# Designed miniproteins, single chains, continued (5), part 49

Each design is a single chain, and the fold is of that chain. pLDDT is the mean over its residues in the fold that is shown.

## One batch from the design tools (miniprotein)

Design m17683
Fold by ESMFold2-Fast:
Structure m17683 (fold): chain A 68 residues (1-68)
Amino acid sequence: MKIIDEIIKKFGLTREEARALVQNAVVFLFGAKTDDQIAEGIELAEKDPELYKKVLEIVEDLVRLDKR
């Protein structure tokens, strides 16, 4: 997943940490309730540049909150 690799490089996170943050961002952005809906949300975010940007923004906010 391109978005997970970008988050790993940008924030110095493990693959597991990056995956969890992307899943949380997709839950917030799409209101996903199941694992299948989360996977669909990630696929949509990778195909749509605007959704991709929004997911990254939510992940950045989550990283900032966790550091506090």
Scores: mean pLDDT 78

Design m17684
Fold by ESMFold2-Fast:
Structure m17684 (fold): chain A 77 residues (1-77)
Amino acid sequence: ALAELSPDELAILLVLYARGPLTARELAAILGLSQATVRRHLDSLVAKGLVARTGRDPPLYSLTPAGRALAAAWLAG
């Protein structure tokens, strides 16, 4: 179920919804988390099909259509 997100995973989705594609470093800085913690959560979110990884040096992370729909539903109530 798409509803089984940790608070940090949900926070990552909401930041990506608000700010568009970001690196793991930028997400870590915004959320006050370590880059290792953010990368672990991003790997989980990519596996769930909610986030897409694009490019390299550094890779950018963006919401999939499913991730965008979930974030929008949370923000709309």
Scores: mean pLDDT 82

Design m17685
Fold by ESMFold2-Fast:
Structure m17685 (fold): chain A 65 residues (1-65)
Amino acid sequence: SSVTQSMTQIGQSIDNNDISSVVQTMRDMGIDDSVINTVVQMINDGRPNVDVMRVIQRSVGRVIR
């Protein structure tokens, strides 16, 4: 259940441009720093929430296999 809740929290934090909350939630999920850095860069570049979430979902599947 934590993954769904964390993804919801990340989406809300992106909409609020709260990068610190995004980073904290991703670290709590065990996401690699390389993915976290990519996501932070995308948010700073003003990429849409859906594009950011897509990257996270694909990267999580790769990291946790």
Scores: mean pLDDT 76

Design m17686
Fold by ESMFold2-Fast:
Structure m17686 (fold): chain A 67 residues (1-67)
Amino acid sequence: SEEEKEIARKVLEAFKKAGIKTPMSEEDALLAAASLSGPLRIAIEKYSGIDYDKIVELGRKKLRELS
């Protein structure tokens, strides 16, 4: 959905703002974000403005679609 695409885009931008320079797609960023802990998790939540629980739910949904 457009909302899911917007969340993935914001998560990718949050990784860039957190100093992660690894090239990744919006989907890759969402999948990576779903398993974060510690300071990087806090940075991604802060910079994206999206609740971390919502990021985890969407990332898990995308992971299931790839199975």
Scores: mean pLDDT 79

Design m17687
Fold by ESMFold2-Fast:
Structure m17687 (fold): chain A 90 residues (1-90)
Amino acid sequence: GMLTPEEREKRQRLYREASDRVRQAAYEHQITGDLPQQVMQRLRRVIDESPVDEEGERKVREELDRLLQQAIKEQEEKRKEEEEKKKLAE
């Protein structure tokens, strides 16, 4: 069925909250390239597929936390690779 206006607003709020948290994490952990965009694409999919109830909101928040932790780890690994390349170039 169609989403109610309230349910649609909750979904939009989840998008805004997710976008803000991804942006803050990218700034704090220097996450660059496609990683923030990939996290947002995955979250958008989860939000779209999840019911707009407490269970759906919980799943979105859990997935956001998981994806941010993965993005931070991937960025740290990329940082180590770039440092090694820089040492080789000097």
Scores: mean pLDDT 76

Design m17688
Fold by ESMFold2-Fast:
Structure m17688 (fold): chain A 80 residues (1-80)
Amino acid sequence: MKEKEREVATKLTAMQILAVAAVETLRKAGKEEEAEELEEYMREVAKEIDKLVKEKKYEEALKLAEEAIRRVVEEEERAL
């Protein structure tokens, strides 16, 4: 159980770092609206992950974090 909690925390940290980098890249590219949309998406994802963790649904939390990371990377790639 604690091990799964740590895995979720690690993915959340990675997600946050990647999201900050992607938002910064979008803003630098002049895509302010897209940057704001990504920030809103990440806020909602973080809220859902918190809910899943409280319900001890660690597998679902991990899958959601991994999907969010993929989307963040795709949005950053589109900005380049």
Scores: mean pLDDT 81

Design m17689
Fold by ESMFold2-Fast:
Structure m17689 (fold): chain A 59 residues (1-59)
Amino acid sequence: SARALAVMAALIGRESGLDAARAREAAEHAQRGDSKAVAELLGLSPENAANLARVGREL
């Protein structure tokens, strides 16, 4: 769902202060369940990145 991905990217950008391209990239990795890439891109702990990726997979 392109809309759900766009909403997730907007929320990531707002919460993390990242530019739109980086926020979109993080949302795409989360949707794929790639928690390691999410952690590296957003500077999150492994647990927080895994939680975000779990939410991303359900979109």
Scores: mean pLDDT 80

Design m17690
Fold by ESMFold2-Fast:
Structure m17690 (fold): chain A 110 residues (1-110)
Amino acid sequence: MEEIIEELEKKFNLPRDLIRMILNLSKDVELAEFLLRWMEENPDITLTLEAIETLIRLHKEYKLSLEELKEILDKAVELAKKKGKKYVSEKDILEAAKEVLGKLGKTFIP
C-alpha cells in the first residue's frame, strides 16, 4: 500500500492525501491511476466524492472499461460547464453515462 502511494506520488503532481483517498476508494491501482491522471489533466474542474464513487461503481459493478469512463467523464464535464458549474456531480456522471452508452450501442449494433 505505502509503496503504491509513493509510486503514484512520483507520477502525479497531486497531494498525497488525495492519492491515498482515491486508492482507498477504488481498491484498484489501474482505476486509481486513471482517476488521478484525469484530475491532473483537468485542474479547473472538481469531481465530487459522490461522482468519484459513481465512476468506481460504473467500472466495478457495470464492467465499463477505462476508455468508456473517459468518454463519460469528458461528456460529464461538457454538461457541467453548460450548466455553469465548476464541479461534476453524481447526476452529471449518470446523465453522461446514459448518453455515451446509448451512442456506443448504436455504433456497435448494425
Scores: mean pLDDT 78

Design m17691
Fold by ESMFold2-Fast:
Structure m17691 (fold): chain A 89 residues (1-89)
Amino acid sequence: SALEELKERLGEKSARELIGLTYAGLHPDSPAVKKARERAKKLEEEYRKKFSPSQATAIALGQLLVDLMDIWEEASEEEREKAAEEFLK
């Protein structure tokens, strides 16, 4: 499968993160993806009060990477495989 190919090439954790990101691009309106984007936006706005714009963006992206696990868990096995296929195109 495409997912197993990515795990073999990149390792399981990196494969899950890339599949989570690809799934987020394919399903931008899914509940977990929307929640992750809203959380990242709120964190960026809050941290811009204490940090530079680039630092606030980096902090928000760090939280989004953590939220990729929730996005992965929301995706069905079929949707994970489809995201892996899309990434490998």
Scores: mean pLDDT 82

Design m17692
Fold by ESMFold2-Fast:
Structure m17692 (fold): chain A 74 residues (1-74)
Amino acid sequence: MEKEKKIIELIKQGRLDEAVKLLEEMENPSLKLVRRLVQSLAFAGKYEEALKLAEKYVDPRLVDLAYLISKNLK
């Protein structure tokens, strides 16, 4: 849980690149944590990173949600 807490803190600070790095150091990150990071990447306009993260750790369908959110933001 220590890495999970740090990742959440980094997401809240907008330090998404560091959050991705810590997530990749985890063997089995939770689906909820991955979804949060994917959504935050999409909000920041980092669609390619959001897509790659969703494909690697979770169902690519989460990318559709991130894409929809980013479309509403812009």
Scores: mean pLDDT 71

Design m17693
Fold by ESMFold2-Fast:
Structure m17693 (fold): chain A 88 residues (1-88)
Amino acid sequence: DLVEAVRRMAEIMADEQGLSPEEKERFLARMEEEARALEALIRAGMPREVIDQAAAQYRQFAAKLKEKGASEELVEAFERMAEWLERA
């Protein structure tokens, strides 16, 4: 489930950035909204090429985060989003 994957990613990001409970709630709500919009686009027949490009971007972002010393949890969350998109 894309929304669940994005929620988990956003939660890890918010915690690592030390966001306040209010900031975290707003950030999670925004990320969930964007995830639902992406699911709607995929269901509406988003081209496979566009989905594959998005997956590649998430994997590239995960690699950059790892290089910058981000947590294993955050890197794994981005990789799992890419895997979900590749299986969509």
Scores: mean pLDDT 78

Design m17694
Fold by ESMFold2-Fast:
Structure m17694 (fold): chain A 93 residues (1-93)
Amino acid sequence: SLEEALEKIRQTLVNAVGQVVPRVVLLGELTRLLQEAGVSPEEARRLAEEIVEAMIRAGVLEEVDEDHLRFVGSREEVERVAEELARRVREKL
């Protein structure tokens, strides 16, 4: 379900706090979770990219290089951003 996928996305993001992750791995995981919620492959890829971009703008993700992202936000900041992103995804679906 969408709510189960959004909760898994929240858990994935919160568990990554303080870590450096490959951009393609994060995008792939978000895309996979959205597809499991019934989002089309094209829409899931677009939403995953929008999620990553929104997290960079919110200052909870930092581009280390072209291929890697660092989770620089606190657990609480990432949790707030994840809830805001869940709200936006619900509005688009």
Scores: mean pLDDT 83

Design m17695
Fold by ESMFold2-Fast:
Structure m17695 (fold): chain A 57 residues (1-57)
Amino acid sequence: MTPVQQMLQDLVDGSLQAARESGLSREQAIDTLATFLSQMHFLSYSEAKELVEELAS
């Protein structure tokens, strides 16, 4: 795993944990994180959503 992949895994895990504690759905957490990553130009929205869904599994 690259350092970037590890960082993204940690971010996804933390976001899903925070969503559960806040009463948000897994779907809402994934969409929010994917949108954030795409807005920061790290990834396109489609790539960000695919990556976040894979890491959330």
Scores: mean pLDDT 74

Design m17696
Fold by ESMFold2-Fast:
Structure m17696 (fold): chain A 96 residues (1-96)
Amino acid sequence: MEEIEALSEIYAKAGELIKAGKYEEAAELLRKALESGEVRDGIARLLLAEALAKAGKIEEAKKVLEEMKERLVELSPDPEVAEAAKATLDKMIEEL
């Protein structure tokens, strides 16, 4: 699948930037990919939130995680799955 191959490349680049301590560059790469629709999954958003937090942009990281919580409710109609995911995201937000 072409979209999966593109996702893999973006994640590899973002991971390398994070390893190199280039957190702002990693966040910019992921944000642009999300805005263009090249990546649309939760992994990209989690990685963006981590990059933003490590760059010291705590408020932006929290916003990304809060937006994920709202989307999980809309995309997953199963209350138990949604609540478990919300609990995980709430803990991540609290630990920022």
Scores: mean pLDDT 73

Design m17697
Fold by ESMFold2-Fast:
Structure m17697 (fold): chain A 93 residues (1-93)
Amino acid sequence: MADRIAEVAIEGLEEAKSLTKNEEVKELLDRVAEGIRQAKATLSDARAVGQLAIKDLEELKKTALKLAEKESQEKVEKVLDETIEELRRLIEE
């Protein structure tokens, strides 16, 4: 389960990164992805990894939407929202 949670979160972050030209947003996405990889490596509880990923993605969404260019903002928001929803489903199983 922890592998699947990390996979979903990282794939969503990589997709969001591909949709923006803003280097600060790309750096934030990379930092959150690395944090999730570390959480997976250090935490034994898959649900804890999922809860941490959801929290980090929700905080990232607030910052990314302020910094992303207008043309990419809606697409980035949609990808992050879909990723958060999939993570919520995984931790409820």
Scores: mean pLDDT 81

Design m17698
Fold by ESMFold2-Fast:
Structure m17698 (fold): chain A 67 residues (1-67)
Amino acid sequence: MSDEYIERAARVLEENFGISREDAIEAVKEIVENNLSVEEAARLMHEKFGIPRRSAETIATLTLIAK
C-alpha cells in the first residue's frame, strides 16, 4: 500500500467535504490498516465527519478496492 494512495483518498475528503488533512489521512489509514468492511468504513466516515451515507459508502468502496 502506497502513501500516495492514502494521500489521494484523504484529499478527496478534504476538498469535497471540508475535512482537515490530518483527520482525512487518519480515517483512510484506519480503514485500510484495520481491514474494515465497506459498511464499517462508511459508518466511521458518517459518524466522524457527517458525510452522507451514500457518499461514505462510495469512498469506502474505492478505498478498499485499491487495497
Scores: mean pLDDT 73

Design m17699
Fold by ESMFold2-Fast:
Structure m17699 (fold): chain A 67 residues (1-67)
Amino acid sequence: SSSTIQKIRNLTIEMFRLMAEITEYELQARLSKDPEERRKYQEQIEQLNKEIQRIQEEIKKIEEEAK
């Protein structure tokens, strides 16, 4: 349905936003010479990856219900 497509589209856009944020933290981690700063960036990346996984699971559930 149109409503289902809109929900998947909105979730996909949010997922890409989180992926862009991960890319920024990965770049900052690579440029940092401080192990503690790198650890903090890796912790942020881990949290963002968990949020992406939640979004992917929600999209999959919506797709399975629509099939």
Scores: mean pLDDT 87

Design m17700
Fold by ESMFold2-Fast:
Structure m17700 (fold): chain A 97 residues (1-97)
Amino acid sequence: MKEKEEMKKRIEELQAEVDRLTAELHARISKLDKENKKITTEELARLVAAGLEVAAADYFISLAKKYLDEGKPISIVKKYLDEAEEAIRTARELLAE
């Protein structure tokens, strides 16, 4: 039972991170539109790739939450949360440039 509460906390922490990255992506896109700045193909590709990684993280968090609620083994929940953390790391790396 302690492991279930640990997984719930991980879900909340990762969801907060996804929400923050989503807000950062929206702010960057909005700034480009508002300032009428030309974006390079490379910069656009990076923003798109970061957006896809954030979407993947959100999807994995949703699966982890669903499986936790359904009483699936904690090992499966952990697997999807680990995949979400990897996607979040990749999104951060893409946005850091």
Scores: mean pLDDT 84

Design m17701
Fold by ESMFold2-Fast:
Structure m17701 (fold): chain A 73 residues (1-73)
Amino acid sequence: MMLTPEEGLKNIQRILASKYEWPELPSIDQVIAILREEKNTIGLQFVEMLLAGKTEEEVVQEIIDELRKERAG
């Protein structure tokens, strides 16, 4: 099933809410703040690309391409 950018963002919000046992979904700003605090650069890139209107498939492909480039360099 093809996830839209909005569904991808909601999925990240749900994952963080579950991890930290929050009763409500965190805002996108809170998600970004947590990822910065955790130094999760891949997660930050993922959220930034979804906010730019890229599909989840495009975001995953770009992350794979960056990981391949890191391995090759």
Scores: mean pLDDT 71

Design m17702
Fold by ESMFold2-Fast:
Structure m17702 (fold): chain A 72 residues (1-72)
Amino acid sequence: SLAEEALRLLEEALELATDPTVKKNLEAAIESLKQGDYVAAASGLDEALKLATDPEVKELLERALRLVQELL
């Protein structure tokens, strides 16, 4: 499912992320996604993406955000 693919991308982003604020926003987005709260998940992803500087993390977040937006 789109939600399962988004979750895997976010879990990988969390493993690569080093910024504590990005990690906190990713953890919040993951929990929202697991709860089926796609609006909260998209919001958390937008905040994480604004703060992320690592190109690999950014690519994973952009892909996950696109999938979450399809669930809205």
Scores: mean pLDDT 86

Design m17703
Fold by ESMFold2-Fast:
Structure m17703 (fold): chain A 82 residues (1-82)
Amino acid sequence: MKEVVVTKVTKAEDAVKAVEEMLEELVKEGLISKEEAEKLIKEAREAIEEALKSGLFKPEDELVITIKVVDGKLAAVSIRKA
């Protein structure tokens, strides 16, 4: 079992772009497929947009984005306030 975890801190207004950049790098490294990355980007975008609309996140809030890859095939994105 090989596990890779990457973390980035960014403002909520920049969070979607940060997720896109992090997942693009993982695709370039061969750690996830392009199709998996596109799915995770869509899910992260929907979650971030909903959090901003509901007031859970403000655009200026610092968020911690964590991407976890297990066995080079499964990936998950988690987003929380810093």
Scores: mean pLDDT 80

Design m17704
Fold by ESMFold2-Fast:
Structure m17704 (fold): chain A 94 residues (1-94)
Amino acid sequence: FLEEVLKRLKEKVEKFLEELKKIIEESESEEVKEVAREEMKLLEEAWKQGEAVLTGLLAKAEPEQHEELAEKFEKILEELLKEIKEKIKKAEEE
């Protein structure tokens, strides 16, 4: 369970990082490219810290708490990814 949760979340982060990399390579706007680079760096650091925290929490938690912790962490990640998308969209519009 722990390995499956971490793998799923990591794959979601890696997929989003690939999308940001494509924006950096393909965008015609230097402003959009710069925002994407900054958000990519922040996401990489946030995931590094988040993975360590989640791993520590899951190691100390009882099995009944694992699903709740995984769901809470996934929701936090989804909200972060949504905020990044909104920042990029704002840069494209302004």
Scores: mean pLDDT 79

Design m17705
Fold by ESMFold2-Fast:
Structure m17705 (fold): chain A 102 residues (1-102)
Amino acid sequence: MEAVEAIVNAARAARDAAESLLKTSKNPEVQELAKRAIENADKAIEYAKKGDIEKATQYTVEALRDLARAVELYGKEQGKPEWGRAQAQAFLDTAEAVRRAA
C-alpha cells in the first residue's frame, strides 16, 4: 500500500467512526471531540490531495488522537470503561502506524 493511500484510508476511517459517535453519544464532550476528529480528518484528506504528506500525516494523527479520547470517554459513560480503553488504544496504535508510514 502506498503511504498516501494508507494515510487517506486511516483519515476516512477516523471520520466515519467520529460521525458514528456524534449520532450515538449525547455527551457534549464526546460530541466536541468527535467534531474535532472530523475536522482534522477532512484537513488530512485535503492535504493528501495536494501532495502534502507531512500535513496529511499530522492531521490524520490528530484526528485519531481526538477519536481515542472521545471513544474512551464514551465507553466510560456507557458503563464499559475497559471497552473504551481498548478502542482508544487501537486508534492510538493506528496513529503511530500512520506516523511511521509517512
Scores: mean pLDDT 86

Design m17706
Fold by ESMFold2-Fast:
Structure m17706 (fold): chain A 80 residues (1-80)
Amino acid sequence: MEEERRKIEEEKGVKPETLEVREMYEAGASLEEFGKIVKENAANPEKIEAAALAAGRLVAAGVEHPELPVIEELIRQLAA
């Protein structure tokens, strides 16, 4: 169960927002999915940061996306 698994990981010191992004990355989520998180979750900076780092890893691996310039700009703003 997703909620129960998140509780167990949180008890181990892993934050739910970071865990969600890590699970998406391990499951092979696309650059588009991480870009969507960065754009739509402005109220949660921890989740945005984790998603931006995952998107940055995909970009470094050579993954191309039409919204890449917007995603790179958001990553740059978070790093500033």
Scores: mean pLDDT 60

Design m17707
Fold by ESMFold2-Fast:
Structure m17707 (fold): chain A 87 residues (1-87)
Amino acid sequence: SVADRIAQAEALGRELRDAKEVDLSGKGLDSNEVVPLVNHLKNLEKLDLSNTYAGGRGAGAAGSLPSLKEVKLDGLGIDEEVNKKTI
């Protein structure tokens, strides 16, 4: 369930709270999972969110981390065409 995925992200964030480098690339995580996960990573210096669905909320949460020096945000999996209505 969605709640189970969010709970797993929270648990992972707590486990990784002392990590300096974390690679979350390609794991299919959305903003609802990325935000609570990265909010635990107060010592994080390098983060890879490439090819995730973190969106602006996930990127914003990462940018608020006090020790962060490097963020990779390539290919966030946002498909703008999915919501583009043909007139």
Scores: mean pLDDT 76

Design m17708
Fold by ESMFold2-Fast:
Structure m17708 (fold): chain A 74 residues (1-74)
Amino acid sequence: SPEEKKLLLQVEMDFGVVRVLEAVLKTLNLEPSEKELEQVRRILEEMREIQKQLTGEHRERVERIIREIEEFLA
């Protein structure tokens, strides 16, 4: 649905922020700060709430994104 696509767009945009952070940290050979880790955890929690509102392929896509962010936080 158009509403599900808007939620998916929000998830993709937030995932983009996490990927840019990871890429920048890797380029500079830096570990994420506690503040950066807290921001990523907040994004992850928001994505988990969005996932509950989605169905089918859109839910599966968000589930894959959540797993990648969980791996970054491990």
Scores: mean pLDDT 88

Design m17709
Fold by ESMFold2-Fast:
Structure m17709 (fold): chain A 85 residues (1-85)
Amino acid sequence: DDEVQKLIDRAKQIIERAKTIPDKKTSEDIILAAQQYIDQLKSLQSLYDQGKISPGEYRHRLGVIKKGIDGLEDYIDQLEKEQEE
């Protein structure tokens, strides 16, 4: 699914960006959160492909994960701006 793959790609980009954050604890926390979203997306796709969840439940769960990834991107954008000053 193109939407799931785009979200996985976004989470992977967050991981690469997080590696440039000087605060090791903050970097590690962001990497862990992004990796958890990748794992959730893969699990969700598998459940949907197996017919174990409805299309409505799939869309709902996907939307929740997307909001989480959006939040991580906003957070790392803020941290990167602090590095440029």
Scores: mean pLDDT 85

Design m17710
Fold by ESMFold2-Fast:
Structure m17710 (fold): chain A 88 residues (1-88)
Amino acid sequence: MMADKYAQLKALAKQAGPVLDPVVKKAQEAVKLHEQGEYIGAADQAVEAGRLVKEADLSPEVKKEALRLVRGIMGEAMESQIKFTKEF
């Protein structure tokens, strides 16, 4: 789930160093917004996190894993929004 992907991203940042700190911050904001039911806001923060990963000076392996986790967070926010819209 989103919290699990966020935890994995934090673990990756501990290994890769402070270059991922802005990405972790955006992912944290996405998780918080998702918990508040702000699914569009959560997806927007995840998109920004993905942009920061692409721009960061990271090894290809770390960049690929960070993008996988961030895209997972974005996907869960989008799925929650679709679910919410169908119920309305």
Scores: mean pLDDT 83

Design m17711
Fold by ESMFold2-Fast:
Order: sequence, then structure tokens, then C-alpha cells
Structure m17711 (fold): chain A 71 residues (1-71)
Amino acid sequence: MEELLKLLTEQIEGGERLAISRGADPEEVRRLRDKAIREVERLLREGRTEEAVQVTSRTIRQMLELGRRAA
């Protein structure tokens, strides 16, 4: 459980760094990060692993889209 949460959190943080490096607004990206991490934590506690992975992927795509719009 804890190991999977760490992995998914690291992936979200990777998406954050990449999006910011591409010109995304840091405040907007951090807001998405915080919301996603809370959702992932809740889903993993409920045993909803597939949904937690899906939230992670969706959040990274949203962050990258913000970087694309800033370019």
C-alpha cells in the first residue's frame, strides 16, 4: 500500500516538474497535484487501486496540457 502510494506520488511530482518546465503556472499545477494526491490516498485506502492509477494518469495529462497551453 505505502509503496504504491509513493510510486504514484512520484509520478504525479514528475508530471508537475515537466509541466512547470514547459511554462505551466506553478500554482495551478500544485493545486492539481494536491487534489490528485488526496484522491489517490483515499482510493488506495478503499482498495481501489485501478481508480488510483487512473486518477494519476489523468492528472499528469492535465498538467502537461497546462504546459502546452503556456507555450
Scores: mean pLDDT 84

Design m17712
Fold by ESMFold2-Fast:
Structure m17712 (fold): chain A 116 residues (1-116)
Amino acid sequence: APSLEELLEALAKVSRALFLTGHLRGEEVEIHLPDPRTAAGALAAEAVGRGLTEAQELIATRSDEELRQEIRRIAAELLERGIVTPEEAEAIAAQDIDTLQAVQRRLAAQIEALVA
């Protein structure tokens, strides 16, 4: 099973990929915000916020093709770490918003469960 540190890093990266995907597709995305009133929820919320800040910096400084490469890198890293299935990694690399939103919610829930 992934460690808390691995899940927090994965949540930050998935949140980044989701925000970048919404930007590239010109579509609204639903970012799940964890409950910051719990210690686990506060850590998860910080990870999401970090991912979104990094995504905004990339949008300001990188081309659309470089943003697509970043999404593909994130998908490959998550697959290598055993965080996502091969089907989920392929969907993330293909900019599937529904899969990205489902994975982001699942990671937040896994983090909250580890500390409960």
Scores: mean pLDDT 88

Design m17713
Fold by ESMFold2-Fast:
Structure m17713 (fold): chain A 75 residues (1-75)
Amino acid sequence: DKEWQEMLDEIDKALENAPNSPKVTEKNIENLELLKRMLLAAKNKDTSLVEELEAKPDPIDQAQALLLRSMIDSV
């Protein structure tokens, strides 16, 4: 529980500071936002994000859905 909260807090700090970094792209911000959603879903054992990602035709979204499902099952 504490480890998951610490990861979420670090992502929130990264998102807050991202606009101030010249090395951060809009895609990097979107990826951090998705990572935060995945970590929250895994922590709460919420399968709704898995279903959302599985509904998309993109192979990357499908791979992320599989990863998230594995994370939920491991917690």
Scores: mean pLDDT 74

Design m17714
Fold by ESMFold2-Fast:
Structure m17714 (fold): chain A 68 residues (1-68)
Amino acid sequence: MEAEVQEIKERISEGLLLMSKYGTREERKEGYEQILKTSEALKRGDLESARRHLRELEEIVRRSLEKS
């Protein structure tokens, strides 16, 4: 539980940093929405929803990096 939460938080931090550097305005907006949804799910202890939203964030980050 604790290790999974920490992993998700670290991946959010990495995604936020990468989107800040390489993301377009629209990609950052979409990514920040997914970060908020992931954070809300973590606050509820809903790891399944948190992982789902994290995957959406990581897809946005992947697209941002491919354009860099």
Scores: mean pLDDT 81

Design m17715
Fold by ESMFold2-Fast:
Order: sequence, then C-alpha cells, then structure tokens
Structure m17715 (fold): chain A 88 residues (1-88)
Amino acid sequence: SDNDLLQKYIARVDQVINQLDELSKQKVSPELQAEIDQARTDATSIRNELTTLLQNNGSPQDITMAQARFLAVAGEAYLLERKIEKEK
C-alpha cells in the first residue's frame, strides 16, 4: 500500500539522518561540515514531507516527487561519506 511505502521511506530517511550524524562525529573540514549540515536539513525537510503525505493520504504524483527528493538527499549523503573518506 502507499502507506506502507511511505513508512518504508520515512525509515530510510531516518537511516540517512543517522549516517549524517555519524559523519558529523568525525574530524572534518568546515566546508564538509557545512555540507553535512545542509544534507541533514534537506533530509529533515523530506521526512516532514513524507509524514504529511502519510497523514493526508497524498496523491501518487506527490509520493513519486517525494521519492525523487529522498533519492537526491541519499545521493548527497553517499557522496559526502566518500569525500570524508578521501580526506583521511
């Protein structure tokens, strides 16, 4: 169901936020820390969007758009992890 799908994406966003929090515990440059902070803000925004869609029985189009935004933020987190690994 759409509700099951939205709950799974909310759980995935929580995993991304946890990943970003773990990256923030590492000794990183101020520039990378700013990128982590931005990605965390974006992830929180998407979590709020997904939660609103779950509460309001969002349209299939809105769900598809939220999925695309989630994938973009997940990609940002992945690239940040790789950048931080390269700095070490």
Scores: mean pLDDT 85

Design m17716
Fold by ESMFold2-Fast:
Structure m17716 (fold): chain A 62 residues (1-62)
Amino acid sequence: ISRDAALVAMVTLLENGFSPEEAKKILIRAGVPEEVAEEVVEEYERDPEASRRRAEELIRQR
């Protein structure tokens, strides 16, 4: 799983009401490395608006 795919999944989970801890566990179970899951949570928490915008761009460019 690419970091971009992990970011899209993380944003989707958090926007649907999962906690950062729950979302991180879901991504790790899906095969995302713990380090990558932690990085995308930190990215979202640092700037949620920029993370949402980036996820939208990645979805549109598929």
Scores: mean pLDDT 79

Design m17717
Fold by ESMFold2-Fast:
Structure m17717 (fold): chain A 106 residues (1-106)
Amino acid sequence: SEEKKAEARKKLNELWLEIFNLLVSATGATDEQIDELYKKALEKLEEIRKYLLEMGVPQEKVDAAFKAMEEKLKEAFERIKNGEFKTLQDVLDAFNEIEKAFLDAL
């Protein structure tokens, strides 16, 4: 229903903000903390997959978007772990790359 699609869209937006906050929290954290935050971010990606399907996105598009997001998210966390993120702008740029990969896969 349209109400279910609207609710799923709202949840998708909330999950995007949660992923951004996990990236911010990982900046300057220990390797062990970064690994736990990455695990939480992957759990948020699984919830995004659920809501995309509820919004009526075809399975093949959801799988492509998930793979693209997971790849960029892994890249972002590895760059944080390597000390490459020095500013909030670096986090925002990485987050925008994850969002672009998601949108390009849809």
Scores: mean pLDDT 84

